Designed miniproteins, single chains, continued (4). Designs and how they scored, part 27

Each design is a single chain, and the fold is of that chain. pLDDT is the mean over its residues in the fold that is shown.

## One batch from the design tools (miniprotein)

Design m12904
Fold by ESMFold2-Fast:
Structure m12904 (fold): chain A 61 residues (1-61)
Amino acid sequence: MNKRLASAFRTLSTVAPEQAAQGAGGLVRQYTGDDELGRKVEAEAAADPEGTLRRLAAEAE
């Protein structure tokens, strides 16, 4: 994940965590090709959308 995308996730975690959470799983699938990892990210985001988005943003920094 690039730094621009990480910054976007960080911003969305504070403004629209639900929308960003839905997009995070899709992005993981697109960039890794791993549907299971994508679903796992979606499940994490459903339980803790803000925390999941912050984690994804941090991983790209």
Scores: mean pLDDT 68

Design m12905
Fold by ESMFold2-Fast:
Parts: C-alpha cells; sequence; structure tokens
Structure m12905 (fold): chain A 86 residues (1-86)
C-alpha cells in the first residue's frame, strides 16, 4: 500500500544519509544517483524537482556530509509527499 511504499523510500533515504556520513564519497554519489533515478521513475511528474535535489545532494556532499544529509531529507520529504499525492 501507500504507507508501505513511503516506509520503503524513507529507509532508502536513511541508508543514503548513512553512507554520506560513514562511507566513501564515491559510494555516496553512486547511491544518491541510483536513488534519484528510482524516485524519478516512480514519480514522473516530480522528475525535474527530484533530479535537481539529487544533484544538489551530490554537490553538498563535496562541501559537507551534514549538508548532503539535509538535502537528502528534503528530497525524502518531497518523494513521500509525491507518493501520497499519487
Amino acid sequence: GVEELVAHYRRLFDEAARIAKEGSQEEAEKVIKELTDLASRLLPSLRDEVEKLGQKAIEALKKSPEEAVKTLREMADAVVAGIRAA
């Protein structure tokens, strides 16, 4: 159902945030790109917003893992809102 899908994407974003904090920059960029692609395919109407937030997260990662985590949380909230609106 909708809430199971929401919980699944929240877990994916939490894992991306963990990798941004604890993993290599290369691993974090890969996971963010994969998650951006998955979310864009799930929510075609929000594709531009999701892709923009994904790129912002990758750019933030090079500056600060904490800023990348903040952007990933913003992206998670947008994706969750999109799932519930669909």
Scores: mean pLDDT 87

Design m12906
Fold by ESMFold2-Fast:
Structure m12906 (fold): chain A 73 residues (1-73)
Amino acid sequence: ATEEEIKAVEEKLKKNPYLQAWLDAHPEDRERILRETVEILKKKGIDPKTASDEEIEGAFVEAVARLARERAA
């Protein structure tokens, strides 16, 4: 993921108060979750800079779920 792609996703997530609150509660995971969200979008053929709010939210939820599974194991 490029810095531009990460910044675009971060700016879109700031518009959703629930997703922003999760990032603020987990500052140590912020960079990892933003990077993973970009990677999930790109694997689906979605440009992170032009992705819809719904596409970004879906990828973010998937990234959080992956992190939760890793830590539960």
Scores: mean pLDDT 80

Design m12907
Fold by ESMFold2-Fast:
Structure m12907 (fold): chain A 99 residues (1-99)
Amino acid sequence: SKERILRLLIEAEASAGMLMMGASSEVLAGGSEEALKEAQKAVEYASEAYKNVDDYEKAKEYLEKAIEYARKAKEISPRLSKAAELFIEDARRAIEELE
């Protein structure tokens, strides 16, 4: 269902946004800007997946890129692990519906 795919992509964008907010909070506390840059890339690619929802192969590729950047963010800042893992779960769920 296209409605189900759109809902899952919206959930993935929301989770990516939560990851970016967590990374932003860490920068304000004196943490690394590099984790924020990686989290911002995860948001950008999750948004591109939503924009390309009618191209399942391209949407899936963008979600896989977003997952890669979320993993980089948590590797730089382990405090982001829970938010990154939640996003990765949401993104993988969207990928399964695109297949």
Scores: mean pLDDT 88

Design m12908
Fold by ESMFold2-Fast:
Structure m12908 (fold): chain A 87 residues (1-87)
Amino acid sequence: MTPAELEALARAVEARLRDGDLSGVERWAYAWVTQERLAELAGLDTLPDPARREEAMRRVAEALGVSVATLSRAIRRAREELDRLLA
């Protein structure tokens, strides 16, 4: 991870959060995807196992008052949006 990569990621996330009126679910999804990208840039393994990830997703969806499908779609959209902003 370089300072330039971190700055580019931070600017991309900041621009999206500032210019968009995002729901709590969407803001959480951006936070999650940002953590994934930071871990990738740092060379860290962020995937403990699929079952543990599924359980975590279920608990977060419950806390946010949405379905797991809704949370999963928000995360996918945030990932695609950040990919586009960083391209």
Scores: mean pLDDT 69

Design m12909
Fold by ESMFold2-Fast:
Structure m12909 (fold): chain A 74 residues (1-74)
Amino acid sequence: SMMELQKENAAKAVEKAIELLKEGKEEEAFSLLRLAIRQYGLDLVKEAYEEKKDELTEEQRKKVEEFFKEMEKE
């Protein structure tokens, strides 16, 4: 279904952003997350992130959560 495809695409974008964060490419990672939010919506991106966030350090998780709070205000 279209919804399943959107969830899969959001998950792939989040997975790539997490790999970029692990590589220290924070600017690229957050640019990819912004693009994913615009394409799939904040809720689907957050859902995908919750499944993968344990792969990140506590500092990286805090940065992503702060980013999501900023995106909610826009």
Scores: mean pLDDT 85

Design m12910
Fold by ESMFold2-Fast:
Formats: sequence, structure tokens, C-alpha cells
Structure m12910 (fold): chain A 67 residues (1-67)
Amino acid sequence: GAAAERAREEALRAGESAIKGSEQEGLGPGEVEVRVEGDVGIAEVRTDAGVFVVRADASGDRTGELK
């Protein structure tokens, strides 16, 4: 649905921002995988600094967890 699509877009933007930050710090290219669970978007970002998981919902609320 529309909420799930917005959540996915928000998670992707957060993941892309994390990759750009990593590249600007000279940590090399990163990878991002995005999935949706219900109305929540989840982005897993892999860089030389480690793995960072971001959850985002359609309202723009975001939470991040370093793994």
C-alpha cells in the first residue's frame, strides 16, 4: 500500500545517506538492502565501518541500530 511504499522510500534514503557519508570519509563503496515489513521500511547498510540497520515508517519516524 501507499504507507509501505513511503516507508520503503524513507528507509532507502536513510541507507543512501549513510553510504554517501561512508564514501566521503574514504571508507570505500557501501551496499544497501531495503525490505518492507508491513508499513515499516528496513535498510541494512554495509560499509567498511560495519553494518547499520535503519527502520523508517511512513510518518518519517526513524530508528537506527549498529550491528
Scores: mean pLDDT 73

Design m12911
Fold by ESMFold2-Fast:
Structure m12911 (fold): chain A 90 residues (1-90)
Amino acid sequence: LEEEEKELLEELKKLSEELERLGEEAAKEPSAEIYRELAEVLEKGAEALEKLAEIYEKRGDYEKAKIAREAAEQMRKAAEKLRKLAEELA
């Protein structure tokens, strides 16, 4: 559990860095491709957060699990919006 949590947190850190880079690119030159890439990274982040929430629940950390699930839901909603924007730009 501790090792799995560490791996998920490291993955989330890498995805966060990728989101920041892609966000800067999208701000300079918006494109359907960049918005699809942003959506994909957000979807991966949501999956990692859901796995992290399961780990927290198994430990009895229900508040942390709730926060992680809320963050995952927000990431999925953002990804859906970005995919719609990508369709409009294509």
Scores: mean pLDDT 86

Design m12912
Fold by ESMFold2-Fast:
Structure m12912 (fold): chain A 81 residues (1-81)
Amino acid sequence: MEPLTPEEARALAERVLDAYRESKKAQHPENKEEIDSEIDKVRPAAIQAAVDAARAGKTLEEVLRAFAESYRKAIEQLKKE
């Protein structure tokens, strides 16, 4: 099984973030601006983690895991600020 290319990983990560943003805004319409701000702040790090995992020859599952872990870590840092 071929690993994801860095380009595929970036496109996937961006699509996942867009879907998550839309879903979260639909569930919490009162917090739309906060949701946008949070996602926009963590987006570069999360996308880069997915790209780096793909460059390391990781599978789709491992790329998504790296993306999710980077997102979680960035959110934890935001909560400390």
Scores: mean pLDDT 80

Design m12913
Fold by ESMFold2-Fast:
Structure m12913 (fold): chain A 86 residues (1-86)
Amino acid sequence: MAEEIEEKYKKTKEVEVPSEEEIEEAKKKLKELKEKLATAEESEESRRILAEAMIAEAIIRLPEANEEERKALYAYIEVLKEWLEK
C-alpha cells in the first residue's frame, strides 16, 4: 500500500482541486460512512467502509492542502479506489 501510494505520487504532476459540489458530496458521504462504521462489526465490510471514509476525508482536505500534500492525497485516494474495486 505505501509503495503503491509513492508510485502514484511520483507519476502525479498536477492535481485538480475538487469543486465545492464534490466537497459537499464528500462531507455527506463521510457522515453516512462514519455512522455505518460506528455500528459495523469488525469484518471485511467494516474495512471497506473505513477505506471509503478515508477517501472522502482526503477529498475534503484537498482544497486546504499545499501542492505536495495534494499530490500525496490524490495518490492515496487512487490507491484506495483501486483496492475497493478488487
Scores: mean pLDDT 74

Design m12914
Fold by ESMFold2-Fast:
Structure m12914 (fold): chain A 95 residues (1-95)
Amino acid sequence: SKVEELQEELNRISNELEESSKSKDYRLASALLGSQALASTLLSYEETLEALLETVKDLKKTVPKEVFEELMGRLIEALEKIDPEAAKKLEEIKK
């Protein structure tokens, strides 16, 4: 299902950000994506997507631009495979 595909991608990106070990901000972004993936087990796809969009808006305000841009690049690439319209929404938040 789409929610399972999104959950797998969120976990993958979370692990990649954690493994980078570049800064505490990468670990924060990783932790928030991991939490979102866990929450997706209790949510519909639409609810998961809405929560993800809010999480990335919060991260835009919280983490350095470099961390945010790397996170957004990975999320947009993942969502283009699952939901191209959702990927466009992420591109708008990235601006």
Scores: mean pLDDT 83

Design m12915
Fold by ESMFold2-Fast:
Structure m12915 (fold): chain A 94 residues (1-94)
Amino acid sequence: MFYYQVTITVAGVLSDAQAAQLRGIIRSAIESQGFTVDSITITNDAAANTTTVTVTFSTDSPLSDIQIANLKMNIINAIRNAGYTVNSITVTRL
C-alpha cells in the first residue's frame, strides 16, 4: 500500500454542518478515483478565518503526476461547486 496526505485550506470558519458536508464531498472525490480514504481531519482557525482539511488515503499503486493533478482538480471543483473557496491544496506521499 502507498499512503498520501492531502492538505486543503478553505476560506472561512466552518459550522459542524458545513464540515460534515465538506467531509462527504472530499471523500467522494477521492473514492470516485478508486482510492481508499483512511482519515479526514477538519480544523478551524478563527484567527486566520480559514479551515484546514487533512486527508490520508491509500492506493495499491504509486500515483503518477497526472493522477495527482486530476485528484487535485476533482477535489477543488467539488469544493467550489458546493460554494466554498479553496485557498490551497497539496498532495504529499507519506
Scores: mean pLDDT 87

Design m12916
Fold by ESMFold2-Fast:
Structure m12916 (fold): chain A 61 residues (1-61)
Amino acid sequence: NAEIEAAKKQALIRTTKRLLDVLPLDEATAYSAELAKRMNQAKSPEEIEKVAEDVLKEALA
């Protein structure tokens, strides 16, 4: 589904930018990779957003 693939790319880019704004490159890269891995199992834009929020919350804790 093209919409799901677009949502995954947008979520990854937006979340990575936010992580790089607050974390060192090494940590931001690690969380970005974890986000990409978790999103591989997501079936909807809603699940993608939830995964991105969860990863961001974990990174900022």
Scores: mean pLDDT 83

Design m12917
Fold by ESMFold2-Fast:
Structure m12917 (fold): chain A 58 residues (1-58)
Amino acid sequence: DKLAEQAAALDNRSLLLEMKADLLATSSHPENQKQAEELRIEAERLREKSKELADQSE
C-alpha cells in the first residue's frame, strides 16, 4: 500500500531526528539542549503524520 510506504518513510525520518536530538541532548550546553527539543517537536509532528497515513492504509 502506497500510504503504508509513505507512513514508514515519515516514521524513519522521525527516528533519525530523534537520534540527532538525543546526541545533542547529551551535551550540557543550553543551546544544544534547545536544538534537541526543537528536533523532538519536529520528530513528533512527523510521527503523527505517519500514524495518520498508516491508519488510512489499515
Scores: mean pLDDT 81

Design m12918
Fold by ESMFold2-Fast:
Structure m12918 (fold): chain A 80 residues (1-80)
Amino acid sequence: DPEKERQERIEKAEKEREKLWPNFLAKVQASLAAVEATRELSPEQRAQIQQVLEQYKNLKPLTPLETRIQILSQLQDLLA
């Protein structure tokens, strides 16, 4: 059944994304802690960072790599 196979593929991609998400979040938190060690982040900057993280968390399976890179780039810019 092609529809069942497609659903299984989506679920597998989502699980793989969820496996990477904790590592990504840990790296972001480490970078945030390093930045806070050198300067205090404003509440607005923290809110923007949280918004970007929520966007990444809510990405659909099979989201293009370019979109993922763009979100990561936005996060790095906020931490600069």
Scores: mean pLDDT 66

Design m12919
Fold by ESMFold2-Fast:
Structure m12919 (fold): chain A 71 residues (1-71)
Amino acid sequence: SENESFMRQLQVESATEAIEEEDKRIRELKKKLEQAKKNGTKEQVDKYEAQIKQLEASRAEYEKEKKAFEN
């Protein structure tokens, strides 16, 4: 139906936006991680590494969701 096609498109667009936002956050955190490795504490390094890992996992889930709604 038109409604089902529209809802799927909205879900694909929502997932795409989430992926793009997470890519930006990952890039920012990687820059912070580099600075923490040079000038910060071990706790800051571990925190940023954990956050990057969580965001990369979340990004992979959104990619999977997007593909499911595209088919």
Scores: mean pLDDT 85

Design m12920
Fold by ESMFold2-Fast:
Structure m12920 (fold): chain A 74 residues (1-74)
Amino acid sequence: MLSEEEKKEIEKLVEEAKDVKDAAEKMLEFLSKVLGLPVEEITKPKKPLPPEKAEKLREAEDIFLRQMLKKFGA
């Protein structure tokens, strides 16, 4: 599961983003760091993620989507 600091980092990257594309790029970089996978493996996975990494990804996506909706209304 994500730490409270990692959750706060997601909130900050969305608040600091210039637009939706910038937010998405920052989020992919954050996920790459947290999951220890290159961006290409996150966007085009060759195999299913282990349950632990899949759970972190799901939590990160939920926080990211909530912050994106709040800031950009999308």
Scores: mean pLDDT 77

Design m12921
Fold by ESMFold2-Fast:
Structure m12921 (fold): chain A 87 residues (1-87)
Amino acid sequence: SAEELIDRVKNAKTPEEGLEAAIQAYEYLRENYFEKGSPLYEALETAINDLKALLEDESVSEEVKERAVERAAEELEKLLAHLKEQA
């Protein structure tokens, strides 16, 4: 579920684990809640691509990756809360 994926982001033991969990959570929300080609679908695809680039970039510090995970968790929780109110 989306909630379980977001919990994985919040409870990640490493920044890399958190980024991988965030990517999976964004992909789940994109595929299950948004119409392909919509502005929000495209925004989520951009976020996914940015997180993938960050995960693969060995020049980026662990602190920068950790902050990205924290921001992703906050954004995902707000997005899921909004989607639940529309259901």
Scores: mean pLDDT 84

Design m12922
Fold by ESMFold2-Fast:
Order: C-alpha cells, then structure tokens, then sequence
Structure m12922 (fold): chain A 70 residues (1-70)
C-alpha cells in the first residue's frame, strides 16, 4: 500500500544519507519534472524501488522534508 511504499522510500533515503544539496536537487526535480520522472531517476540511481511509483508529488515532498529534519 501507499504507507508501506512511503516508509520504504524514507528508509532508503535515510540509508543513502543525502547532503542538504542532494535533497534540494531531488526536491527541485519533483517541482520541475513531477513525481514519476523523479522516482524513475531515484530507481536508476539505486536509491528507490518500483513501489515508490505509487507516491504523489506531495507525498514525495513530505518524505524529503522528513529526511531533511533528521
């Protein structure tokens, strides 16, 4: 479900341990290219799996905000 996908992406991003600049770049990708294109890039980079494709742009922003607040 959506909650399990969100929890998985959050965990994967925390393991990746992005810098503030890397988080800002991912956020900018969401705002410019949308959720699906940004998720496809994260999958290509080995950061996310295909379950993340069910997430909306607003849900991705919320996850990125939680990673930034760690």
Amino acid sequence: GVQAAADRLLRNLLLFDPTPQELADIRADVDRDGADATIDRLIKEGIADSSARQLTADQLRAILDRVAAR
Scores: mean pLDDT 87

Design m12923
Fold by ESMFold2-Fast:
Structure m12923 (fold): chain A 88 residues (1-88)
Amino acid sequence: MALVEEAKKKAEEAGRHMLEALDALAEAKKGDESALAKAKEHYEKAKKAAEEAYELIKKTGSEEALKKLEEESKKVTAHGEELAKELE
């Protein structure tokens, strides 16, 4: 039970950092070059939190929780691709 709760907190943390990364990326696209670094920082934090949540849920064996976490990981991956385009 406690592991599932911890995983939910980590998933929320990942989602929060992903929203921060999106916000910063939008500012970078408007011409704020410093916002690109902020977007990358939040994206890295989102990835780490998502990985921690995945490992915690994996230990519980909950398929439902894994599917929900997969959706959050998909968002992180998609935004990571957008950040990579900005860096190229």
Scores: mean pLDDT 72

Design m12924
Fold by ESMFold2-Fast:
Structure m12924 (fold): chain A 91 residues (1-91)
Amino acid sequence: SLAEMEARLREVLRKMGFSDESIDAFLAALRAALAGERPTTATSPSTAVASSIGNMFLAMLGAQIAGDPELRDELFRKMDEIAEELIEELK
């Protein structure tokens, strides 16, 4: 379910070292994408690019979960790769 997916994403992002505020912003973008809303939420100027990339990735993931299971698996693999790279860099 959507709630289960959000809970899992929150847990993964917390383990990756993201702040609760960043995680909440990502999940809000995911909810908006699944509701068919465009991501128009403004971020701080210093983080706008990073937030846009993250929001785009989550919006894409949300759309794929709703309509295309093949690309969903591909996006999850890419997320796992990014998570592994970030975990390695933190060491």
Scores: mean pLDDT 57

Design m12925
Fold by ESMFold2-Fast:
Structure m12925 (fold): chain A 81 residues (1-81)
Amino acid sequence: SAAVEEIQRLLGEALRAGASREERLALLEKARDLAVQAGMEEVAAVLDETIRRMRASTDDGEFLRLLIEGAIRVNELLKKM
């Protein structure tokens, strides 16, 4: 679906080398909003959890690890749709 493709694109952009903390969070928030609009409740919940954990992180390595783990989990859910 168009929503699946756009969420995957936004996750890819959020993982891009050189993206700022603010840019990565904004891209994930956009992906979450799309998941909500598309009725993808489980995907939206995973993105919400990932965003909360990333916002609480004070270490760049932990921030990126949380983003990667969240992206993997979202992609696994999207493959089942």
Scores: mean pLDDT 89

Design m12926
Fold by ESMFold2-Fast:
Structure m12926 (fold): chain A 88 residues (1-88)
Amino acid sequence: MDEEILEEAFKNKEEVADRILERTTALLEAAKAAGLLSEEEAKEYKERIEKEVEKIKNAKTLEEFKEALLKLEEIAQEAAAKIQARLA
């Protein structure tokens, strides 16, 4: 992890948060449309992502920002693993 890149991301935390939410929402909708996630599963992942995105937007320290990003990565990995398993 590049600390310089992370500091730049933190300065643009609202844009970073909005881009993450947009991208993850699009991926969840695509997976739902492909039958790889149920409507309930996609909604649960979206709600979990939105919670961490709000933490990013409200982060007052670089540490809070890092923690929210790591949690988003965990959620994304869980969703990706479920999708990958269903792709056979």
Scores: mean pLDDT 82

Design m12927
Fold by ESMFold2-Fast:
Structure m12927 (fold): chain A 67 residues (1-67)
Amino acid sequence: MTREQFDLEVEAALLYMKAAIYRKIAERLRKLSPVLGEEGENLAKEYEKISDDLETQARALEAQARA
C-alpha cells in the first residue's frame, strides 16, 4: 500500500465517522420529534441526507484507495 493510498483510507475513515455522528444526531432528533414537532422531523431528515452524502464520498475515496 502506498502512502497516497493510506492517506485516502484515512480520509475515507474520517468521513465515515462524520456520517455516523450525523446519523446519531438524526436518530436523537427523531426520538425528540414528539416534543420538537415538525422542526425536529425536518432537521432529522437534513442530517440523514448529510450522513448519506458523506458515506457516498467515503465509499468513493475508499474505492480510489483500493484501485
Scores: mean pLDDT 82

Design m12928
Fold by ESMFold2-Fast:
Structure m12928 (fold): chain A 60 residues (1-60)
Amino acid sequence: SAAERRVLEARAALELLGGKSAREASEATGVPLPTVERLRRTIARDGGATAAELIEASRA
């Protein structure tokens, strides 16, 4: 479901912000590695703004 995907993507974002590699975040959450690598690149570009939005959306 869309809600399940948001929770998993938010968890992947939290793992990345916590210093985990894209591979480690993918293995921990089950989110596909290419998706986690795109999240990691987005975090590097915007300083974590998109990651913060994903995390907030998962709490709704």
Scores: mean pLDDT 81

Design m12929
Fold by ESMFold2-Fast:
Structure m12929 (fold): chain A 85 residues (1-85)
Amino acid sequence: MIEELIEELKEAAKKGDVEKAEELAEKLAELVRKASPEEQARAGLLLAEAGKEVLEEKKDEFEPEVVEEGLARLDAAIAAARAAL
């Protein structure tokens, strides 16, 4: 299920398991491609929320400008996805 894969991807990213994260991202891309527009919008929202959580947890591992810009883009993506639902 898309939601479960997003949660697993978030946990893999938090652990720094790049190989697992890449595998899960490919699986997610396949499922999202086959999903309805509503399911794609929901998946986009969940992915943006998960990405924001990972970036906030790992913010000290990145340059401050990258974190600030990344968070702003994710907030914009979350707002756009919510508007589409």
Scores: mean pLDDT 78

Design m12930
Fold by ESMFold2-Fast:
Structure m12930 (fold): chain A 81 residues (1-81)
Amino acid sequence: GRALLLALRHDLARLLAARDYEGAARAIQSAMKNPDISEEELIEVLRELGFSEEEARRIVELAKQGDLAGAAELLRRALEA
């Protein structure tokens, strides 16, 4: 539901502000395992946090594949560029 997406956005914003990119990647992977959250809703949450659509889709794909290190690195590069 919308409340889950709002909570996820808040948690991701906090983790990213703390530069906890591994924590952010794990939060995205956990959200992806929730059947009430679609892949497109995760992409939109990342876009609301300042990522491009291309970056958001790549981050979600890496987390979906279990590549949390790759997802964390992309999160870091997008924000610290």
Scores: mean pLDDT 85

Design m12931
Fold by ESMFold2-Fast:
Structure m12931 (fold): chain A 70 residues (1-70)
Amino acid sequence: AMSQEELDRETAEALARIHAAVGRRIPGMTVEQLRADLDAFVASMEKQLTPEQVEAARRAAEEDLADFEA
């Protein structure tokens, strides 16, 4: 079985991949709309994950959003 630390890492990586894919598939969507969707998703995850795991996932997603806006 996967350790909690491996689940945390995979969750962060999955979020980063999802945001990269969304940015490429929906070029007309604004960064504000993507951020709102991210906030809703992260709020959902906060009920299942520790604050540290949520923070790591949010940081990965924020970096993806920065790359999308650039």
Scores: mean pLDDT 62

Design m12932
Fold by ESMFold2-Fast:
Structure m12932 (fold): chain A 89 residues (1-89)
Amino acid sequence: MSPEEQLAAAEAKLRELTKGLQEKVREISKDEKLAEETVKALEELEELGLEALRRLAADPSLEPAEAARLDAALAEVGKLVKEAYENGK
């Protein structure tokens, strides 16, 4: 598989996963505002993930910097998902 084909496959999988998470958040959260905020955070995480994949495909040496950015975004989204889950119970 070429780097371009690998990038396309990774981007497609990331979009599939984020879409599934967005749908699930909307189903489980009883707070519409919290659900919308969490969905927005997931959309921002998708954009950051897509940018990271494209940059890493061009220059793998950027991995530590891109990993740090994604870890920060994941921590923020994780807090919102936890709040949506707790509100949904």
Scores: mean pLDDT 72

Design m12933
Fold by ESMFold2-Fast:
Structure m12933 (fold): chain A 65 residues (1-65)
Amino acid sequence: EDETKLAALKESAKAYGKQAGVEVNPKNLAEAEAQYKKAHEEARKKEREEVLKIAKEDAEKELKE
């Protein structure tokens, strides 16, 4: 049923949305899929940017001192 799929997508979207700072409140399956994809992509980009920044700073510290 739509409620079961909505609940699963909502939980996944909320998890990624919390990491990316994206609000998630879908009312149906189509909205849940759209918000899940958006939150997941934004969270993934944010995490990768943070990891890349840390790696770059670590390399710079090794060169500096």
Scores: mean pLDDT 73

Design m12934
Fold by ESMFold2-Fast:
Structure m12934 (fold): chain A 100 residues (1-100)
Amino acid sequence: PEGGEEGREGARIGGEGANEAKKAGALKGSLSAGTAAGVAGIAAGVALVTGDEEASKLAKEMGEKARKGGEKAKEGAKKGDAKKAEEGGLEGGEEAGARG
């Protein structure tokens, strides 16, 4: 597994968590997690297409943030805990928003 592929997987999990947060009514968390997933996906795409080491590192880092935020958002949504879903999404999106 390359950093670009890890970033893409993190983006997938983050996007999944954002969708679940939206279903739970945590719209701000959903938007933030979606942003983190978007940044990770773009960086992963660049890394996979260009082989750029910096893009690969960014994809891996942002993918890890998106994954953690998305997993927390998804867990909160499954339990009907909109607050936990919101917190998970916001955690993932905050770092991505600061960098892109």
Scores: mean pLDDT 69

Design m12935
Fold by ESMFold2-Fast:
Order: structure tokens, then C-alpha cells, then sequence
Structure m12935 (fold): chain A 61 residues (1-61)
């Protein structure tokens, strides 16, 4: 699952580390998801919680 990978990266590398890795991988979808979360959630924990909710709701499947 793409969203599970993003969640794991946020937990291990934080927001900036996840963005940097996504840039290296040319993963525009991950960058877009994180940028959208950061519009309303300025912390790594808030971003993690938002992605978990997306997975649970099936929106990120």
C-alpha cells in the first residue's frame, strides 16, 4: 500500500526526510499527499494521524 509506505517514512524520517526521499524517487503522489496534509497539519504527528485515517477510511487504498 502506497499510503502505508508514506506512514512508515513519516514515522522513521519525519516530514522533511519523507519529502526528500520522495523527490529522489520522483514520487509526485507522495509529495502531493504531504503538501495537502501540511496545509492543515504542521506537525509530523498530525500528518501521521491524517494518513492513518485515510488508510482506515479506504481513501488511500
Amino acid sequence: MHSQRILDMLQSDGIQGTIDQARRDNDNATIAIINNILKSNSTTQAAINTIRQMIDDGRAM
Scores: mean pLDDT 68

Design m12936
Fold by ESMFold2-Fast:
Structure m12936 (fold): chain A 100 residues (1-100)
Amino acid sequence: SSLENIKESLRELKEELERKKEELADYPRVVEALERFLELLDKVEEDPLDEETIKELEEFIRELEAQLAEETDPRARRALNWLLGQARMLLEFLKEKKKE
């Protein structure tokens, strides 16, 4: 089912996020953003159609955009841009599923 496919994709994304936390350990604010996204992915796995989780994801995206606007380190900026892309893709997917 599409929901089963989501759970597998979320697991793969969580593994990538954990890897990035290790790679970016010298950037504590980036690690905090990665950890918050991991917490949101756990909520999505529990209930992918929860409106409160979708709103939290939208808020996370806004906070991440603000963080990116203030970031000057090129490596941290690349990580935040990647994370922002992942969060936006997830939000679009969840909103599309809500329309079904």
Scores: mean pLDDT 85

Design m12937
Fold by ESMFold2-Fast:
Structure m12937 (fold): chain A 104 residues (1-104)
Amino acid sequence: DEVQNFLSTLTLEIQNSNLSEEEKAQLQAYLEKLKPNVTLEKIKYANKVANLFSSKEGKILAKLAVLAVPEENWNTLYDYLKNAISDESVKLGLLKDVLVYYLK
């Protein structure tokens, strides 16, 4: 099952990241809220956005953000992340803000 493979891989990516234990716990809590609504279309788009990032943190945050954001906003998110003249730290901050907005 592609959905189960995606979820288990993302769980492992979070655990194997260099993030603090508190940040890992927060991202795992976000993933638990998102799990019931994961579809193949969300996975395809999550992987597309994650491919814009070279860092493990960026890939994790991008996947979670795509799962959290309404589908009508995906192209806006992708276009900003791809084209904005901004440091990766600013883009990671946006992804964290997106997760807080939709999941807290």
Scores: mean pLDDT 86

Design m12938
Fold by ESMFold2-Fast:
Structure m12938 (fold): chain A 69 residues (1-69)
Amino acid sequence: SALDQQLQALLQQYAQAVARMQQATRDLQNALANNAPQEVIHQLMMEEAEATLTVMGLFVDIQQLQRQL
């Protein structure tokens, strides 16, 4: 169905968003381990937060679509 196709597309987007979030977390952990400047740490924290919000948004969209199936 069209809803099944939309769900598959959202799940693919979710997998990509999770991968990006995991990379942002690793980048932040590496910066902290290497005592990077505060400005770099701040930027990476913002990037991790943005990636996390993207994952959460997609999760909500998936839950809403699944309730229609």
Scores: mean pLDDT 89

Design m12939
Fold by ESMFold2-Fast:
Structure m12939 (fold): chain A 65 residues (1-65)
Amino acid sequence: GIEEALRRAAKEAGSDTVSGGQAFQAAVEAGYSPEKAGTGALMALAESGKDTASVEQAVEAIRRV
């Protein structure tokens, strides 16, 4: 699911956070439409106030769209 995809992306990048692009790609790979994946990724970044979001923030934002 989306949580596993995001955790994998963060670990492969050597971090505990994901970029907007990583969150978008993970959401699309998890079966979300590109529109929902984009909205969820942007919401996660907006809530973090940074260029990256925690895996938990990204999971929650993407699941809400």
Scores: mean pLDDT 83

